# Designs tried in a protein design run: designed miniproteins, single chains. Part 7

Each design is a single chain, and the fold is of that chain. pLDDT is the mean over its residues in the fold that is shown.

## One batch from the design tools (miniprotein)

Design m212
Fold by ESMFold2-Fast:
Structure m212 (fold): chain A 87 residues (1-87)
Amino acid sequence: MLEQLEALSQAGLRALLAVAAGELDEMIREGERLNAPEELIERARELRKRLLELQQSPDIDPREVHEALLEAEELGREFREFKRKKE
């Protein structure tokens, strides 16, 4: 994964960050509708903010993108588990 991110242009990294931030925004909206734990929602908001801040950087560090995307994937897994428990 990191090697693939290092091969991306700055525009490619910004596009990935934008997509990930959008996915987190959708997760936050659905989580609020489903009364997900406030801690989970807040973590998603903080990560989304960090992704948007990274996107505005003139020199995006692929390592920071990799770390943020791993956190987004972990939050996604936790949110899916929460939804499973609601069923």
Scores: mean pLDDT 83

Design m213
Fold by ESMFold2-Fast:
Structure m213 (fold): chain A 93 residues (1-93)
Amino acid sequence: SKADKEKEVKEASEKALKLSLENDKKVEDAVKNGSKKEAIEIAKKKAEENLKRAKELLKLAKETGSGPVGSFAAMTNLSTAVHNEVTAKQLEK
């Protein structure tokens, strides 16, 4: 049902947010305690993971037809993925 699909978007959004925060912490820890090379590698990997999740959320939001709520959740996760890509590029300087 449409309501079941809205629940899927909410659950996926919560999981994606938790994972993005865990990824950000791993990048931060690598920057503080690891080598520059390790930090770059981790930042790139975590950016890829976040981008993949953002795309999956965007697809779910479109398929549910849940309107603004589903779209907002997807856009928030996409923004987090972009931030991690920028972090990776900044570390390469």
Scores: mean pLDDT 72

Design m214
Fold by ESMFold2-Fast:
Structure m214 (fold): chain A 98 residues (1-98)
Amino acid sequence: MTIEDIEERYKSLSEEEKKELEELKKRHKELLAQYAEGPTREIEVELLKLQIKAVAMLAGLDEATVEELLALAEESLEEAARRLETILTGEEVELPAG
């Protein structure tokens, strides 16, 4: 997903959702700065959680799916990232997977 794709989807969001997305972007930048200063697994998990929340707003994921992905990110960062990638890739292809 490109920055331009994110901006287009951002324009379609409600004002409340836009405000929440801006707060997530701010927190993401703060965590990236902390990660650059001292990389830790805990910061990687928090970065992925912010990406999950942002993708949920942009893709219209339900709360149950978001909660599952956030829990998975704490248990298995790689599996949570894989599931998030699958959700994103599924929207890139109009054709059924088969």
Scores: mean pLDDT 72

Design m215
Fold by ESMFold2-Fast:
Structure m215 (fold): chain A 74 residues (1-74)
Amino acid sequence: SEQERREQEALDRAGERGQAVMRRIMELAEEIEREGRVEEAIASPDPLLRAAAMVVLNKQGASMEEIDAVAARV
């Protein structure tokens, strides 16, 4: 139906925006890991930088408890 098509188009656009945000987070994660700026990124007021830092810590084998402890200090 026309309604189902509009709902699908809205979901597709939301998915595209979500993919763009995730790509930016992954790009920032690679940058901060390369530069050794993970702790600075966690302390950042930018939520994308904090998300990127959490991705790096998780990739490096930090537990969710360790990530939460670092985030709570900021």
Scores: mean pLDDT 74

Design m216
Fold by ESMFold2-Fast:
Structure m216 (fold): chain A 73 residues (1-73)
Amino acid sequence: MEEDEKVVIERAKELGLTDEQIEKLKSKGFETLYRIVDTRELVKRAREHVTTPEAQARLDKLEADIEKELKEI
């Protein structure tokens, strides 16, 4: 396994993805796995700066969209 792939997989596990979900995302294309991990990291980072209910709701929607995509695997 390439180091870049290993880093993305470790990050995905830290974000709560299972080994099965990670493998299924990889089968759809590594760009899909990268996008999901990047989006979750972006949401995590944004939550450190977000204080309004409206902005929290937008981040919650992004997480719900990712959860839906993971359920479709």
Scores: mean pLDDT 77

Design m217
Fold by ESMFold2-Fast:
Structure m217 (fold): chain A 81 residues (1-81)
Amino acid sequence: MSYTPEQLAELARKLEAELPGAEAAARAEPDPELRALLLEVVRLARELARAAAAGDAERVNELLRRLAEAQRRAQAVQDAA
């Protein structure tokens, strides 16, 4: 998939808007294992926003895959808790 610079800039803007809420939710998590996983998701999302802002479509595709995996792992822990 090929992204235009405007599409990557839009992705970066959306992620930056969502990140403060996601970080606050992660920090409010009382379970230390789940909190660590949620903070890792936030960290990957920040890297994704940075890659998108830089116009690095290849890195964006890699980070989207890693973010989906991290979110899936966090969800599995939440479902088990």
Scores: mean pLDDT 80

Design m218
Fold by ESMFold2-Fast:
Structure m218 (fold): chain A 94 residues (1-94)
Amino acid sequence: MQYSEEEKEAIKKAEELIEKEGIKDEEIKKELIFLYEVKVGVKRIIEGVYNTLSKRVKTEEERKELEEEKERILEILEKELEKEIEELLKRHKE
C-alpha cells in the first residue's frame, strides 16, 4: 500500500518504541506497527466522513454538532489505541 507522510512517521515511532523497549518478538513488533498504522488510517476515514456530512447540512448548529461528535470520536480513538499499546507491551514484554 502507498503510505502517507503521517503513516511513515507513525511507523517510525512504532519502530523507535520497539527499539527503546528491547522488543525481540516478531509478532509483538508487527502488532505494534499495525496499531500505529490503524490509528492514522481510522483518523483519516473519520475526518473524511465528517467533512462530507458537514457539506450536506444547512445550519451552523448542525455543523457544530458534527464537529463536536468528530472531535469526541477522535479522542476515543486516541485513548483506545494508547490502551491497546500499553496492554500489548504489558502482556508480552515479560
Scores: mean pLDDT 77

Design m219
Fold by ESMFold2-Fast:
Structure m219 (fold): chain A 83 residues (1-83)
Amino acid sequence: MTEVYEGSAGGQTVRVTVEVLSATEETVEAEVTVENRGSEPVRYDGAVGVEVDGRRFASRGEAPFTVPAGGSATRRLTLERVE
């Protein structure tokens, strides 16, 4: 399962892609890619989230993504169920 949404960082729009690698009732292991199509590097401090089978999962306290101008940054994250 792949979720794609747009976020903002440093006044620029970034594309966030969350690819679900595995899912349990309490956690999701995901590969998260943040794409910066702007002309300047950005730091993405936004929360990452996904919905699986009507349950919401989100990152908690993950280090920010530093995304180069016109590039992307990819990280594997464990997302925890949220209510």
Scores: mean pLDDT 76

Design m220
Fold by ESMFold2-Fast:
Structure m220 (fold): chain A 66 residues (1-66)
Amino acid sequence: MSPLLTASREQRLAVMETIYRKYTKSLPKEEAIKKTKELFLSLSGLEELSDEEDAYLVEMVEREHA
């Protein structure tokens, strides 16, 4: 099931941020990024992130680990 396919851009990005913050509590940055990407793609039913989603993940990582 791909619940994120019916979600708005803002909702999809908010879900990605929630996943990343949850993983950063128990994993180092590199592993948190990898697992966030894997879980988000699984929930989206997609094989790869869009350019906008990839850019947002990078921006979020930079913001939190700057």
Scores: mean pLDDT 75

Design m221
Fold by ESMFold2-Fast:
Structure m221 (fold): chain A 88 residues (1-88)
Amino acid sequence: SNAARQASLQAEVDRVKAEFDKNIKEAEKLSKETKYKPFIDLVIKYARDLVEKASGGSLEEQLKVLRYATDLVKSAILRVKEMEEEEK
């Protein structure tokens, strides 16, 4: 049914949103300790803005944006860690 499909999509949105929030917390923690603070802060701000702007859209659109924003934050965390390791 349409209701069952919407419930399934909502559950997936909630799951990815929880993953997004977890990665944002990790990025915020990293931001306090890294010399690349301006870079990570810009990525956090951009990712949050993308998710907020998608919040009024369809569940499918919200899910696509949440996945993209989560990957963006994960990539930024990895890049900062790689850059810090290179300077050791």
Scores: mean pLDDT 89

Design m222
Fold by ESMFold2-Fast:
Structure m222 (fold): chain A 83 residues (1-83)
Amino acid sequence: SSLPTLLSVLHDAIEGIKNLRFSENFVSTLREALDLARKEGLLPQLRAELEALLSAIEANRDKLPEEVQELIPLVREALAQAR
């Protein structure tokens, strides 16, 4: 199962947003993680992490690079599919 890897990626993303610390591949890594989660049907198991990620993004929105802000619709879509 990719679940442990996906949990790790989402936890790292949440921490990065809260601390305004981003790796060179932050956006691509998160996009790939969301795509993998959708492909493997793991979005429901990641619902809490997706909610925490969206909350962290919204709380820090004014301080986020535009590329990271472009992830908001993708996170919202993933959360809507996490049923």
Scores: mean pLDDT 85

Design m223
Fold by ESMFold2-Fast:
Structure m223 (fold): chain A 71 residues (1-71)
Amino acid sequence: MSLDEAKKIIEEVKKELDKNPEKIKDLLKKAQEALREISRISGGGLQDLLDEAKKVYEEVKKKYKEVEKKK
């Protein structure tokens, strides 16, 4: 996975999280893979992207837990 591809996935996950909460499990997997790729590549120069990816992953994870707890 390229950095551009990972960035695209993070943006799609943010958009889908609002539109399609039923896809939360798939969004969690996508966010996790993108975060993993970004964190492997760099610290420093990619800090903003890494912070954004972590934030999105935590938001998806939180929403997944809320959906699971409510059922």
Scores: mean pLDDT 73

Design m224
Fold by ESMFold2-Fast:
Structure m224 (fold): chain A 70 residues (1-70)
Amino acid sequence: SEDEKVLDELFKLFDEAYQKILNAKTREEAEKVLNEFKKKVDELLPKMSDWQKAVAEAFLKYLEKLVEEM
């Protein structure tokens, strides 16, 4: 389904960003990864339902906290 494809893409984007942030040597590098994730999520916004937007928001907040704790 279209919903399944959007969710799969969100999980792939999250996993990619998560792995890159964990391997970042500096906070600046991690912030760059976070900004890339934000841009890619923004490109998906027109295809997302309200609950999928909530999932994307939760992913973003998690990654933001991860970067803050570096």
Scores: mean pLDDT 85

Design m225
Fold by ESMFold2-Fast:
Structure m225 (fold): chain A 61 residues (1-61)
Amino acid sequence: SKEELKEELEKLIEEAKKIDSAAGKALVHDLQEVLENIDKLSEEEIKKILERAKKALEQLK
């Protein structure tokens, strides 16, 4: 559901906030923009964004 995807997105934003780097701050900004527009996105689009964000977060750790 979109509610579950929103919760996952919020959790990823909190994890990204722990990264003290320019790339980490850019990821937070990008994910905040997605969260702001989440009602305009399909579940499939949100899932793709979450997958890419998780991969990006893993690279920044």
Scores: mean pLDDT 81

Design m226
Fold by ESMFold2-Fast:
Structure m226 (fold): chain A 105 residues (1-105)
Amino acid sequence: SLEELIEKLREITKRAIENILKLGELYNEPELAKKQAEMLEAFTEFYIALLRGDEERAREILSKLVGREVSDEEFEEIKKALPQLLKEIELIANSELEEIIKAAE
């Protein structure tokens, strides 16, 4: 169902954020990691808004993320990039702490 998909997306995003924050601690870049985590949370809310058919909310979130109004053409291009972005989020979420430590060394 749609709600099951949204719940799975939130869980995957939570794990990805936890891994990003751990990388920030290990690489001594905690402020950068926090910024990346905030962007990932906003991106997840953007995607959820699109899944719910709330394009107005999706545009609001995206405008805040980029710091300006988004054109119709740019909005459509970003929607086309969603499958690739989701794959990247899932990869980060599924990384083990040992892999994160090795990446930070």
Scores: mean pLDDT 78

Design m227
Fold by ESMFold2-Fast:
Structure m227 (fold): chain A 88 residues (1-88)
Amino acid sequence: SVEEAIEAAKNGDVEKLKEFAKAGKRIPLVSGLIVAIENGHDEVAIEAAKYAKESGALTDEDIDFLIEVARENGHEETVKALEEIKKE
């Protein structure tokens, strides 16, 4: 499951990441979102994170961790998008 989420993230497969969110599979989802950000699939990571926050699959602490990953990788627009998702 974690391996499937990572593979989806490497391929930019937002629909597969949303399936993990819909299923409430927090650990594989967070792993996939980290890999998506690290591989420059920022729009995929943002869309999947927003869907996951709306469905209750991500905690605020999970989003804070994703913000730090984006910041460490220099993805300033992704940091802003994740901060807005957290505020909702």
Scores: mean pLDDT 85

Design m228
Fold by ESMFold2-Fast:
Structure m228 (fold): chain A 84 residues (1-84)
Amino acid sequence: MKRLSILQFEVLTIESEAYFLEKYKEGLSPEEQQKIIDNLLSRANTVLKDLNALLAKETDPKNKKLIQKWIGRVNQTIQQLKKL
C-alpha cells in the first residue's frame, strides 16, 4: 500500500496534466484529447481506490480528515475530465 505522501504527489501530477489539457486542448486532435482523458481517468480511479484503502485502515481522526480532503480533490478532477 502506498504512503499518503506518494498518493498526494500522484494527485498533484494528475491535476497539473488535467489543467494543461484543458488550457491547450485546441492544439490536439479529438483522438489525442480522448486518449489523454482516458489515461488521466484511469490514473485518477487508481489513486481514488488507493486513497479509499488507506482511509479504511486509518485510525487517526486528523489523518482520516486529510485523506478525505484528497479523495474530494480526485473526485473533482474526475468530474472535470468527464466534462471535457
Scores: mean pLDDT 87

Design m229
Fold by ESMFold2-Fast:
Structure m229 (fold): chain A 90 residues (1-90)
Amino acid sequence: MAALEEELRTAERALELATKAIELYEFSGLQPSKLTEEADRLLKEAQRLLGEPEQPLPEDPLERYQLALEVKEKARKALEEARAALEAAR
């Protein structure tokens, strides 16, 4: 059913957003800038898509970068689970 395809699309989007956030943090050198502000927005959206509880982001840019890496790993697992579920659904 369409629900499994939507779960797959949601996981793919979360992975894309988390990956972009990581790229922006790395490109900014973790210095506060428009790039880190955009990375913060992408990270929050990725967390929301994964159903993570709403909490403020860490104040330390390094901790936000580490959180983005963790969110990317969660998105990869969600994507693998969604693909497996879709295959099992026939």
Scores: mean pLDDT 80

Design m230
Fold by ESMFold2-Fast:
Structure m230 (fold): chain A 95 residues (1-95)
Amino acid sequence: MLPEVPSSLSPDQQAHLRFVLEDLRDRYGFSEEELREFLELVLEIAPGEVKRAKEKFPGNSSAVMIGLTNASLRALNEILRRLGRPLPLPVPKPL
């Protein structure tokens, strides 16, 4: 079952996180507990990555989604490290 994405996030942010959670469940076999840990870690990392993306791409309307995507990839790498599973995705290159 998929964990609840916070309703305080924008619709685009909620859609992005739901898509990532569904992909992790369906392609990588993540449990509810693993998906919850992933979501909590994304929410912890995201403010810093969003700030970094906004500073790097001033005036870019996509900076928030770039930051959220970077946070999701960093959280995925950390969860996979804890589980001893191989990394499925390369670290995002700075745009």
Scores: mean pLDDT 74

Design m231
Fold by ESMFold2-Fast:
Structure m231 (fold): chain A 90 residues (1-90)
Amino acid sequence: GKGLPEEAAEAVEEASKAALAEADAGKMTLAQAIATSLQAIGAAFIAARLGDAEEARRTGLGAARTAESGGGEEAAKAAREAAERIERAA
């Protein structure tokens, strides 16, 4: 099975790809896609380095809210799924 750092890295990659794809499609701004990606990276860092699954999940859900406010429904979904994957792996 995947370790927490591996699961967190994959979850962040998926969330970031979804956000950038929606920005490329004009569904959200590049700045919102970058903000979503940075929040997802923060969640992975909190989980992998600090072992704080609760804070990691909270930060990941923050990424989902950032994407959702920008009109990135698929990016928001990917960020929520990333937060759940990180919590389960911790």
Scores: mean pLDDT 76

Design m232
Fold by ESMFold2-Fast:
Structure m232 (fold): chain A 78 residues (1-78)
Amino acid sequence: SDELRKEGIRLLYEGQGLFNKGKYEEAARLYREAVEKLSQADPKDPAVKTSLELLGRALEKLGKYEEAAEVFERAAAL
């Protein structure tokens, strides 16, 4: 869906803004939602991999290293 893709991209950019402000928990939430919307639109969209990589980095900032590793593994499989 074109609308799902647009929503996912908006969430991705909003999450990046929060990450840049050090709001890592909030950024991680928006990145997870972006992954969901973008994957529903097209699982092969490169934006899915980018969103997963950004989610992993946010999780690392939160000290959630095991969750970050799982997310990075998922991104690498794409």
Scores: mean pLDDT 89

Design m233
Fold by ESMFold2-Fast:
Structure m233 (fold): chain A 97 residues (1-97)
Amino acid sequence: SREKAIQALQEALESVKKAKEAVEAGDIDMALAHLDRAIQFVEEARRLEPELSELLDQALKHIEEAKKAAEAGDIDKALEHLDKAEELIQKALEQLS
């Protein structure tokens, strides 16, 4: 369902934004929890709209790299990857609009 995929991507985008806030606050456990939620929603959108797979696989890769950077305490690198994930999720939303 396109509407369900849009909802999933909107939830993923919100989760990425909350993860960025948590990273900036130094709350790594909270950041990782939000990123796990973002992964769940991106994977749901990918299953609902397989034509978005290329964009969403790239977004998932950046979320994974952001998790690794956050766990390592590399705040700048984590935020860079989250910005790229946010951009890719927004592009996927635009394709469904």
Scores: mean pLDDT 90

Design m234
Fold by ESMFold2-Fast:
Structure m234 (fold): chain A 120 residues (1-120)
Amino acid sequence: MEEVLRTVEAIALALKEIADVYAKKNGDEETAQKYRERIDELYEKAVEAIKNGDVEGFKEALRELRDIAREMREKATDPAIQKALDLVIETLDRLLAGEVLTPEEIQKLFDEVKKLIEEA
């Protein structure tokens, strides 16, 4: 339970940091603000679903987070931002497949995303 919550929190934080860098590069702060608000709403929905044992609600929240990541990926022109989004999408796909990520894998994801957005 706690590992799944930490993974979703790391994904939400990574997506928000990517959205901020995306906005700075493209001058599209309004779209980035909407992505941040939506990511926060979906994170809260995922946490509540986990607490209630609502597997379908949890998966629905993850699919919607993945859709946001895919939308940003389609619009992104910076290769570092594209790669960061690809890592987030792959992690969401693993969670949707029922995989549990280790604390080491969660940390590695966050560190790799931070490194990529610093290069962007």
Scores: mean pLDDT 82

Design m235
Fold by ESMFold2-Fast:
Structure m235 (fold): chain A 92 residues (1-92)
Amino acid sequence: SMEEIEKKVEKFKELFKELIENPSLENAKKLLDFLYEVTKDERFKKVDLSDSLEFFVTIQETFGLEKNGILNKEEIEKLFEALREYLSKNLP
């Protein structure tokens, strides 16, 4: 239903905003867990958070975020910057 889709979009935006404002492995995992629950796409279960490029590519390709209108270009750019910064600081 439209109402269910709308609630999922709102939750995605909430988790995305949380990740931008506080980039952490915990917040990245929350986003991935939510994406798996919504899509049932096993790719989100298999994302190695130690590979930042694979993480970013998996999210972009699976959702086509720019094409789906869930996030605008500015929000997507901020997400990738936050995730890249977080992973660069916390990867061995």
Scores: mean pLDDT 60

Design m236
Fold by ESMFold2-Fast:
Structure m236 (fold): chain A 67 residues (1-67)
Amino acid sequence: MERAATTTAGAAYGGALDAGLDEEAARKVQEIAYRAGMEAGDDPEKASAAAGEAGRRALQEALEKGL
């Protein structure tokens, strides 16, 4: 669980920085992804999917609001 959520959240952080978000905004994307992964429960596949989806949505929202 922790590994899958952490890895996917880390990827979301890197993606946010690559998209032009500053470190503070990228950290928020990472936190949202990590929390969603942990909340998905005991399945690493569900944790990774939930973290990825939440991170993707958070990144899109940040970009739409002008960072």
Scores: mean pLDDT 76

Design m237
Fold by ESMFold2-Fast:
Structure m237 (fold): chain A 80 residues (1-80)
Amino acid sequence: SKDSELLAKVYKKLRAGEYIPLEELKEAIRILEQGIEQARAAREKLTDPDEKALADRQIAHYEELLEELREYARKLEEQA
């Protein structure tokens, strides 16, 4: 999807130490926040322990990436 392509692009730039445009950074953070919210809502409807464990791992992965992007944003703000 276009959202997945944007996230991959932003993460690749972050890892390479390349400049990330503010609008791309904001959109990536928005996509991750929405994805985490949707994943948590879906997880609440699960009854199978194995499906819950898989959902919990996916949510943790999204949260880790979100924290990484937020940390990058904080470092950019320190330059202002």
Scores: mean pLDDT 82

Design m238
Fold by ESMFold2-Fast:
Structure m238 (fold): chain A 75 residues (1-75)
Amino acid sequence: SGMDKRMQLMKDVLDMNDTVRKIKNSNKKERDEILDKLYDQGKLTLDDKKKMKELPSPDAAAQEYNSVYVKRISK
């Protein structure tokens, strides 16, 4: 049902927000480890992971993860 799907999406959004917060508060080494873990979980493609590792700031990486999440749920 629409309500069940909405609850699942809400939980996924909360998990996404937690991951975004962790990326924002990470140094380069920690951020690379988070991105590697997300790739291992199937939440990032190789190209997405490479792109995010090349971003200059935690905020830029967090913004890209949000964009990747939106792209993932639109498939």
Scores: mean pLDDT 79

Design m239
Fold by ESMFold2-Fast:
Structure m239 (fold): chain A 64 residues (1-64)
Amino acid sequence: SAEQQRQQQLDQLDLQLEILDAFKRIVDYIKKKSNDTKTADKLIDKIDKQIEELQKQKQKLLES
């Protein structure tokens, strides 16, 4: 059903968000141990933009 498909898409988005959060924590850890913050900051910015996009997709599914 359409409701089951929506739930599966929401579950997949939540999994992707958890993976990105874990990756961001790893990058933050590397940043804390390194004097080169520019590369880490660019990666964090990229991750944050992906999180925003996935959250927007989740919001659209919830409003549908």
Scores: mean pLDDT 85

Design m240
Fold by ESMFold2-Fast:
Structure m240 (fold): chain A 56 residues (1-56)
Amino acid sequence: KFVVKKEIKDKLSGKVIKPGEVAYFSVNPEEKNFLLSEEHYKKLKSPYSPQSLLDL
Protein backbone atom coordinates (compact mmCIF):
# COMPACT_ATOMS: atom_id res chain seq x y z
CA LYS A 1 0.00 0.00 0.00
CA PHE A 2 1.02 3.62 -0.40
CA VAL A 3 -0.21 7.18 0.11
CA VAL A 4 -1.56 8.72 -3.09
CA LYS A 5 0.22 11.89 -4.24
CA LYS A 6 -2.18 12.69 -7.10
CA GLU A 7 -5.78 11.88 -7.87
CA ILE A 8 -6.04 8.30 -9.14
CA LYS A 9 -9.18 6.74 -10.55
CA ASP A 10 -10.13 3.25 -9.32
CA LYS A 11 -10.33 1.31 -12.59
CA LEU A 12 -12.92 -1.16 -11.26
CA SER A 13 -15.45 1.24 -9.69
CA GLY A 14 -14.41 4.55 -11.24
CA LYS A 15 -14.11 6.08 -7.78
CA VAL A 16 -11.58 8.89 -7.47
CA ILE A 17 -8.85 8.32 -4.90
CA LYS A 18 -7.76 11.73 -3.67
CA PRO A 19 -4.26 12.86 -2.60
CA GLY A 20 -3.43 11.79 0.94
CA GLU A 21 -5.61 8.68 0.83
CA VAL A 22 -4.16 5.19 1.03
CA ALA A 23 -4.26 3.04 -2.11
CA TYR A 24 -3.47 -0.63 -2.66
CA PHE A 25 -1.89 -2.27 -5.66
CA SER A 26 -3.90 -5.42 -6.38
CA VAL A 27 -2.48 -8.27 -8.47
CA ASN A 28 -5.45 -10.53 -9.02
CA PRO A 29 -6.53 -12.25 -12.26
CA GLU A 30 -9.85 -10.38 -12.07
CA GLU A 31 -8.36 -7.00 -11.11
CA LYS A 32 -5.30 -7.13 -13.44
CA ASN A 33 -2.95 -5.04 -11.30
CA PHE A 34 -5.36 -2.20 -10.62
CA LEU A 35 -4.93 0.43 -7.95
CA LEU A 36 -7.72 0.16 -5.39
CA SER A 37 -8.88 2.40 -2.59
CA GLU A 38 -8.46 1.01 0.94
CA GLU A 39 -12.23 0.55 1.18
CA HIS A 40 -12.43 -1.60 -1.97
CA TYR A 41 -9.28 -3.53 -1.09
CA LYS A 42 -10.78 -4.59 2.25
CA LYS A 43 -14.01 -5.72 0.59
CA LEU A 44 -12.18 -7.85 -1.99
CA LYS A 45 -9.49 -9.12 0.39
CA SER A 46 -11.79 -10.19 3.24
CA PRO A 47 -14.48 -12.15 1.34
CA TYR A 48 -12.24 -13.05 -1.61
CA SER A 49 -12.61 -16.62 -2.83
CA PRO A 50 -11.98 -17.80 -6.41
CA GLN A 51 -14.40 -20.69 -5.81
CA SER A 52 -17.35 -18.48 -4.81
CA LEU A 53 -19.08 -15.37 -6.08
CA LEU A 54 -18.48 -12.16 -4.17
CA ASP A 55 -21.53 -10.33 -2.85
CA LEU A 56 -20.69 -6.83 -4.01
Scores: mean pLDDT 55

Design m241
Fold by ESMFold2-Fast:
Structure m241 (fold): chain A 72 residues (1-72)
Amino acid sequence: GAAKEAAEKAVEAARAGDFAAALEYAQRTMLLAPDSDAAAHLAAANGELPRARSEEERQHLIEVMEESAAKL
């Protein structure tokens, strides 16, 4: 559905290092699925991307976003 498509685009943007686009798509996912725990988890992980201390931490956050998108 539309929420899953937005979530997948957020993951793609995050992998590309485009955190502005990732944030836009994460916000769209939340608007399309406001009562979804998966959407909330994706948005939370996306919000931590600019504060990640290492590439390993960044990859972990992107994996959380991917897992969350799969549940939508």
Scores: mean pLDDT 87

Design m242
Fold by ESMFold2-Fast:
Structure m242 (fold): chain A 84 residues (1-84)
Amino acid sequence: MEEERRRRVLEETYRILSRILNAKAKDLNIDPEKVQKLLDELRTALENGDEERVSKVIEELAKLFNIDPKVLERLVREGRRPEL
């Protein structure tokens, strides 16, 4: 079913981002609680299709990790379903 495919893509995107960001947080001594909070917000925003909130969370994660927000947006877009 189409909903199953959307959920799978969403879960894979979150899984990839979670692994990358948690690994970098350990290297940079970033607060894991703050990282987890932002990842939880990202997951909720992706699940609800809230693009504005997704963009905001990506910017906050990029600022926290000192990464170009375009790099994080690219990872999210790779997992995003094409619009009809």
Scores: mean pLDDT 70

Design m243
Fold by ESMFold2-Fast:
Structure m243 (fold): chain A 68 residues (1-68)
Amino acid sequence: SKVDEAKELILKVVQEGNREEIEKLVKAMEELNISEEDKKRILSASRPEDLDFLSDEQLIKLAELLKK
């Protein structure tokens, strides 16, 4: 599903991303008005389930911004 693909992409950036990829994720979170606490939760994610606090729409939008 698009949601599962979005979680996989976000998690890959969090765990394996270089500085530029992490900065891109931070900008995407800012563009979507994600709170500071939720940004910290995303950046601390170690498994797809750690992202379940986000809506499907938020996950898909984050992934689309990361593909730019």
Scores: mean pLDDT 85

Design m244
Fold by ESMFold2-Fast:
Structure m244 (fold): chain A 96 residues (1-96)
Amino acid sequence: MSRTPKESEEMAKVLLELARAAKNGDEEKVIELILEHGKTSLDYRNMLQTLHAMGVDEEKLDKIVEQVKEKSDPERREYLEKGVELFKKELAELAG
């Protein structure tokens, strides 16, 4: 079982771009990056974790999630909801 370095490099670039957009307060670009590159529940979880690490509060994250959900097809909405669930569980573990 070999991890593909290429997949890790691609996601790392996306998360870096997302972190930069968050630091700049560019909420529209944050939403665009999530819509373009979010494919799995793990992608959405990693993106939300990155935004939180950049100082985006939960209230602002909820607004971003709502906008992404509105612009997503039903399949992507399901992955997004699972990603949010995983992220919130991990936040609760860090807060305890």
Scores: mean pLDDT 79

Design m245
Fold by ESMFold2-Fast:
Structure m245 (fold): chain A 70 residues (1-70)
Amino acid sequence: MTLEELQQRIAEIIKELEELGYYDLKDELILQLAELSQRLAEGQITEEEYLKEVEQLIEETEKKIEEAKA
């Protein structure tokens, strides 16, 4: 997945969370994305590791949305 595709997926998930009123999940996602961005900026992870971590975070957030709907 490209950075552009990941950014689009993040925007779609944030919009869905806002529309569903799952503000806690939205805040958690934003905080986790900020943490990953900080680790990348500090050189603690590579760009490839960052993209992989963001992809996993997206999948985990989608699972949490499914669980919250149940």
Scores: mean pLDDT 80

Design m246
Fold by ESMFold2-Fast:
Parts: sequence; C-alpha cells; structure tokens
Structure m246 (fold): chain A 97 residues (1-97)
Amino acid sequence: MITLEELVAELEGKTVTALFFVEDRPEARGITGKVRLEDGALVIESEKSTLTLRVDRVEKRKLPNSDWIAYGVEGTGLSGFPGERVRGVIFVSKEEA
C-alpha cells in the first residue's frame, strides 16, 4: 500500500489509462490523461473530461511479463460520479515510470 501523494509523485507528468467501477451500480468509466493532486483529491484530467476522487487506498502492483504498472485505487467520487463508492485501476507504462 502506498499513499495518494506517492502515487501522484510517481505519475506526475505521465499519461495514464484508468478504469473505474461504481460499487453499487453497473457503471464503468475509462479515462486517459494526466494525474495531479488537488485539495487532497486525485484528479485525472483528459482533453474531454475530468475525474476527481477522494482516495482511501492505493496499491501498487507490478504486472508479470508486462510493460505496465497497475495501481489499484479505492475511494469516493467527487466529480464524474459524485458521492459514489468507486474502485479502479490506473495503468502506466514502465518506460515512463
């Protein structure tokens, strides 16, 4: 387990691909964009959309025989799905990491 601040520090300036699921609803949202920290919240910003999450937990996982690093994220939506419990994965290329 890592902190949100450590996640953002590792991903700052990099393009990530993320997929989030709403816990109690058949809703999923994908976003490709840049990661930043704003007012204690995780922000993933693309050219067309922004997702903002209050993050409770982050887990870094290295995928075996893959050029990708995965970060598991759990939290609450502040933008995109406000007030909903969310689980997701953020993928970043190892060549950028």
Scores: mean pLDDT 77

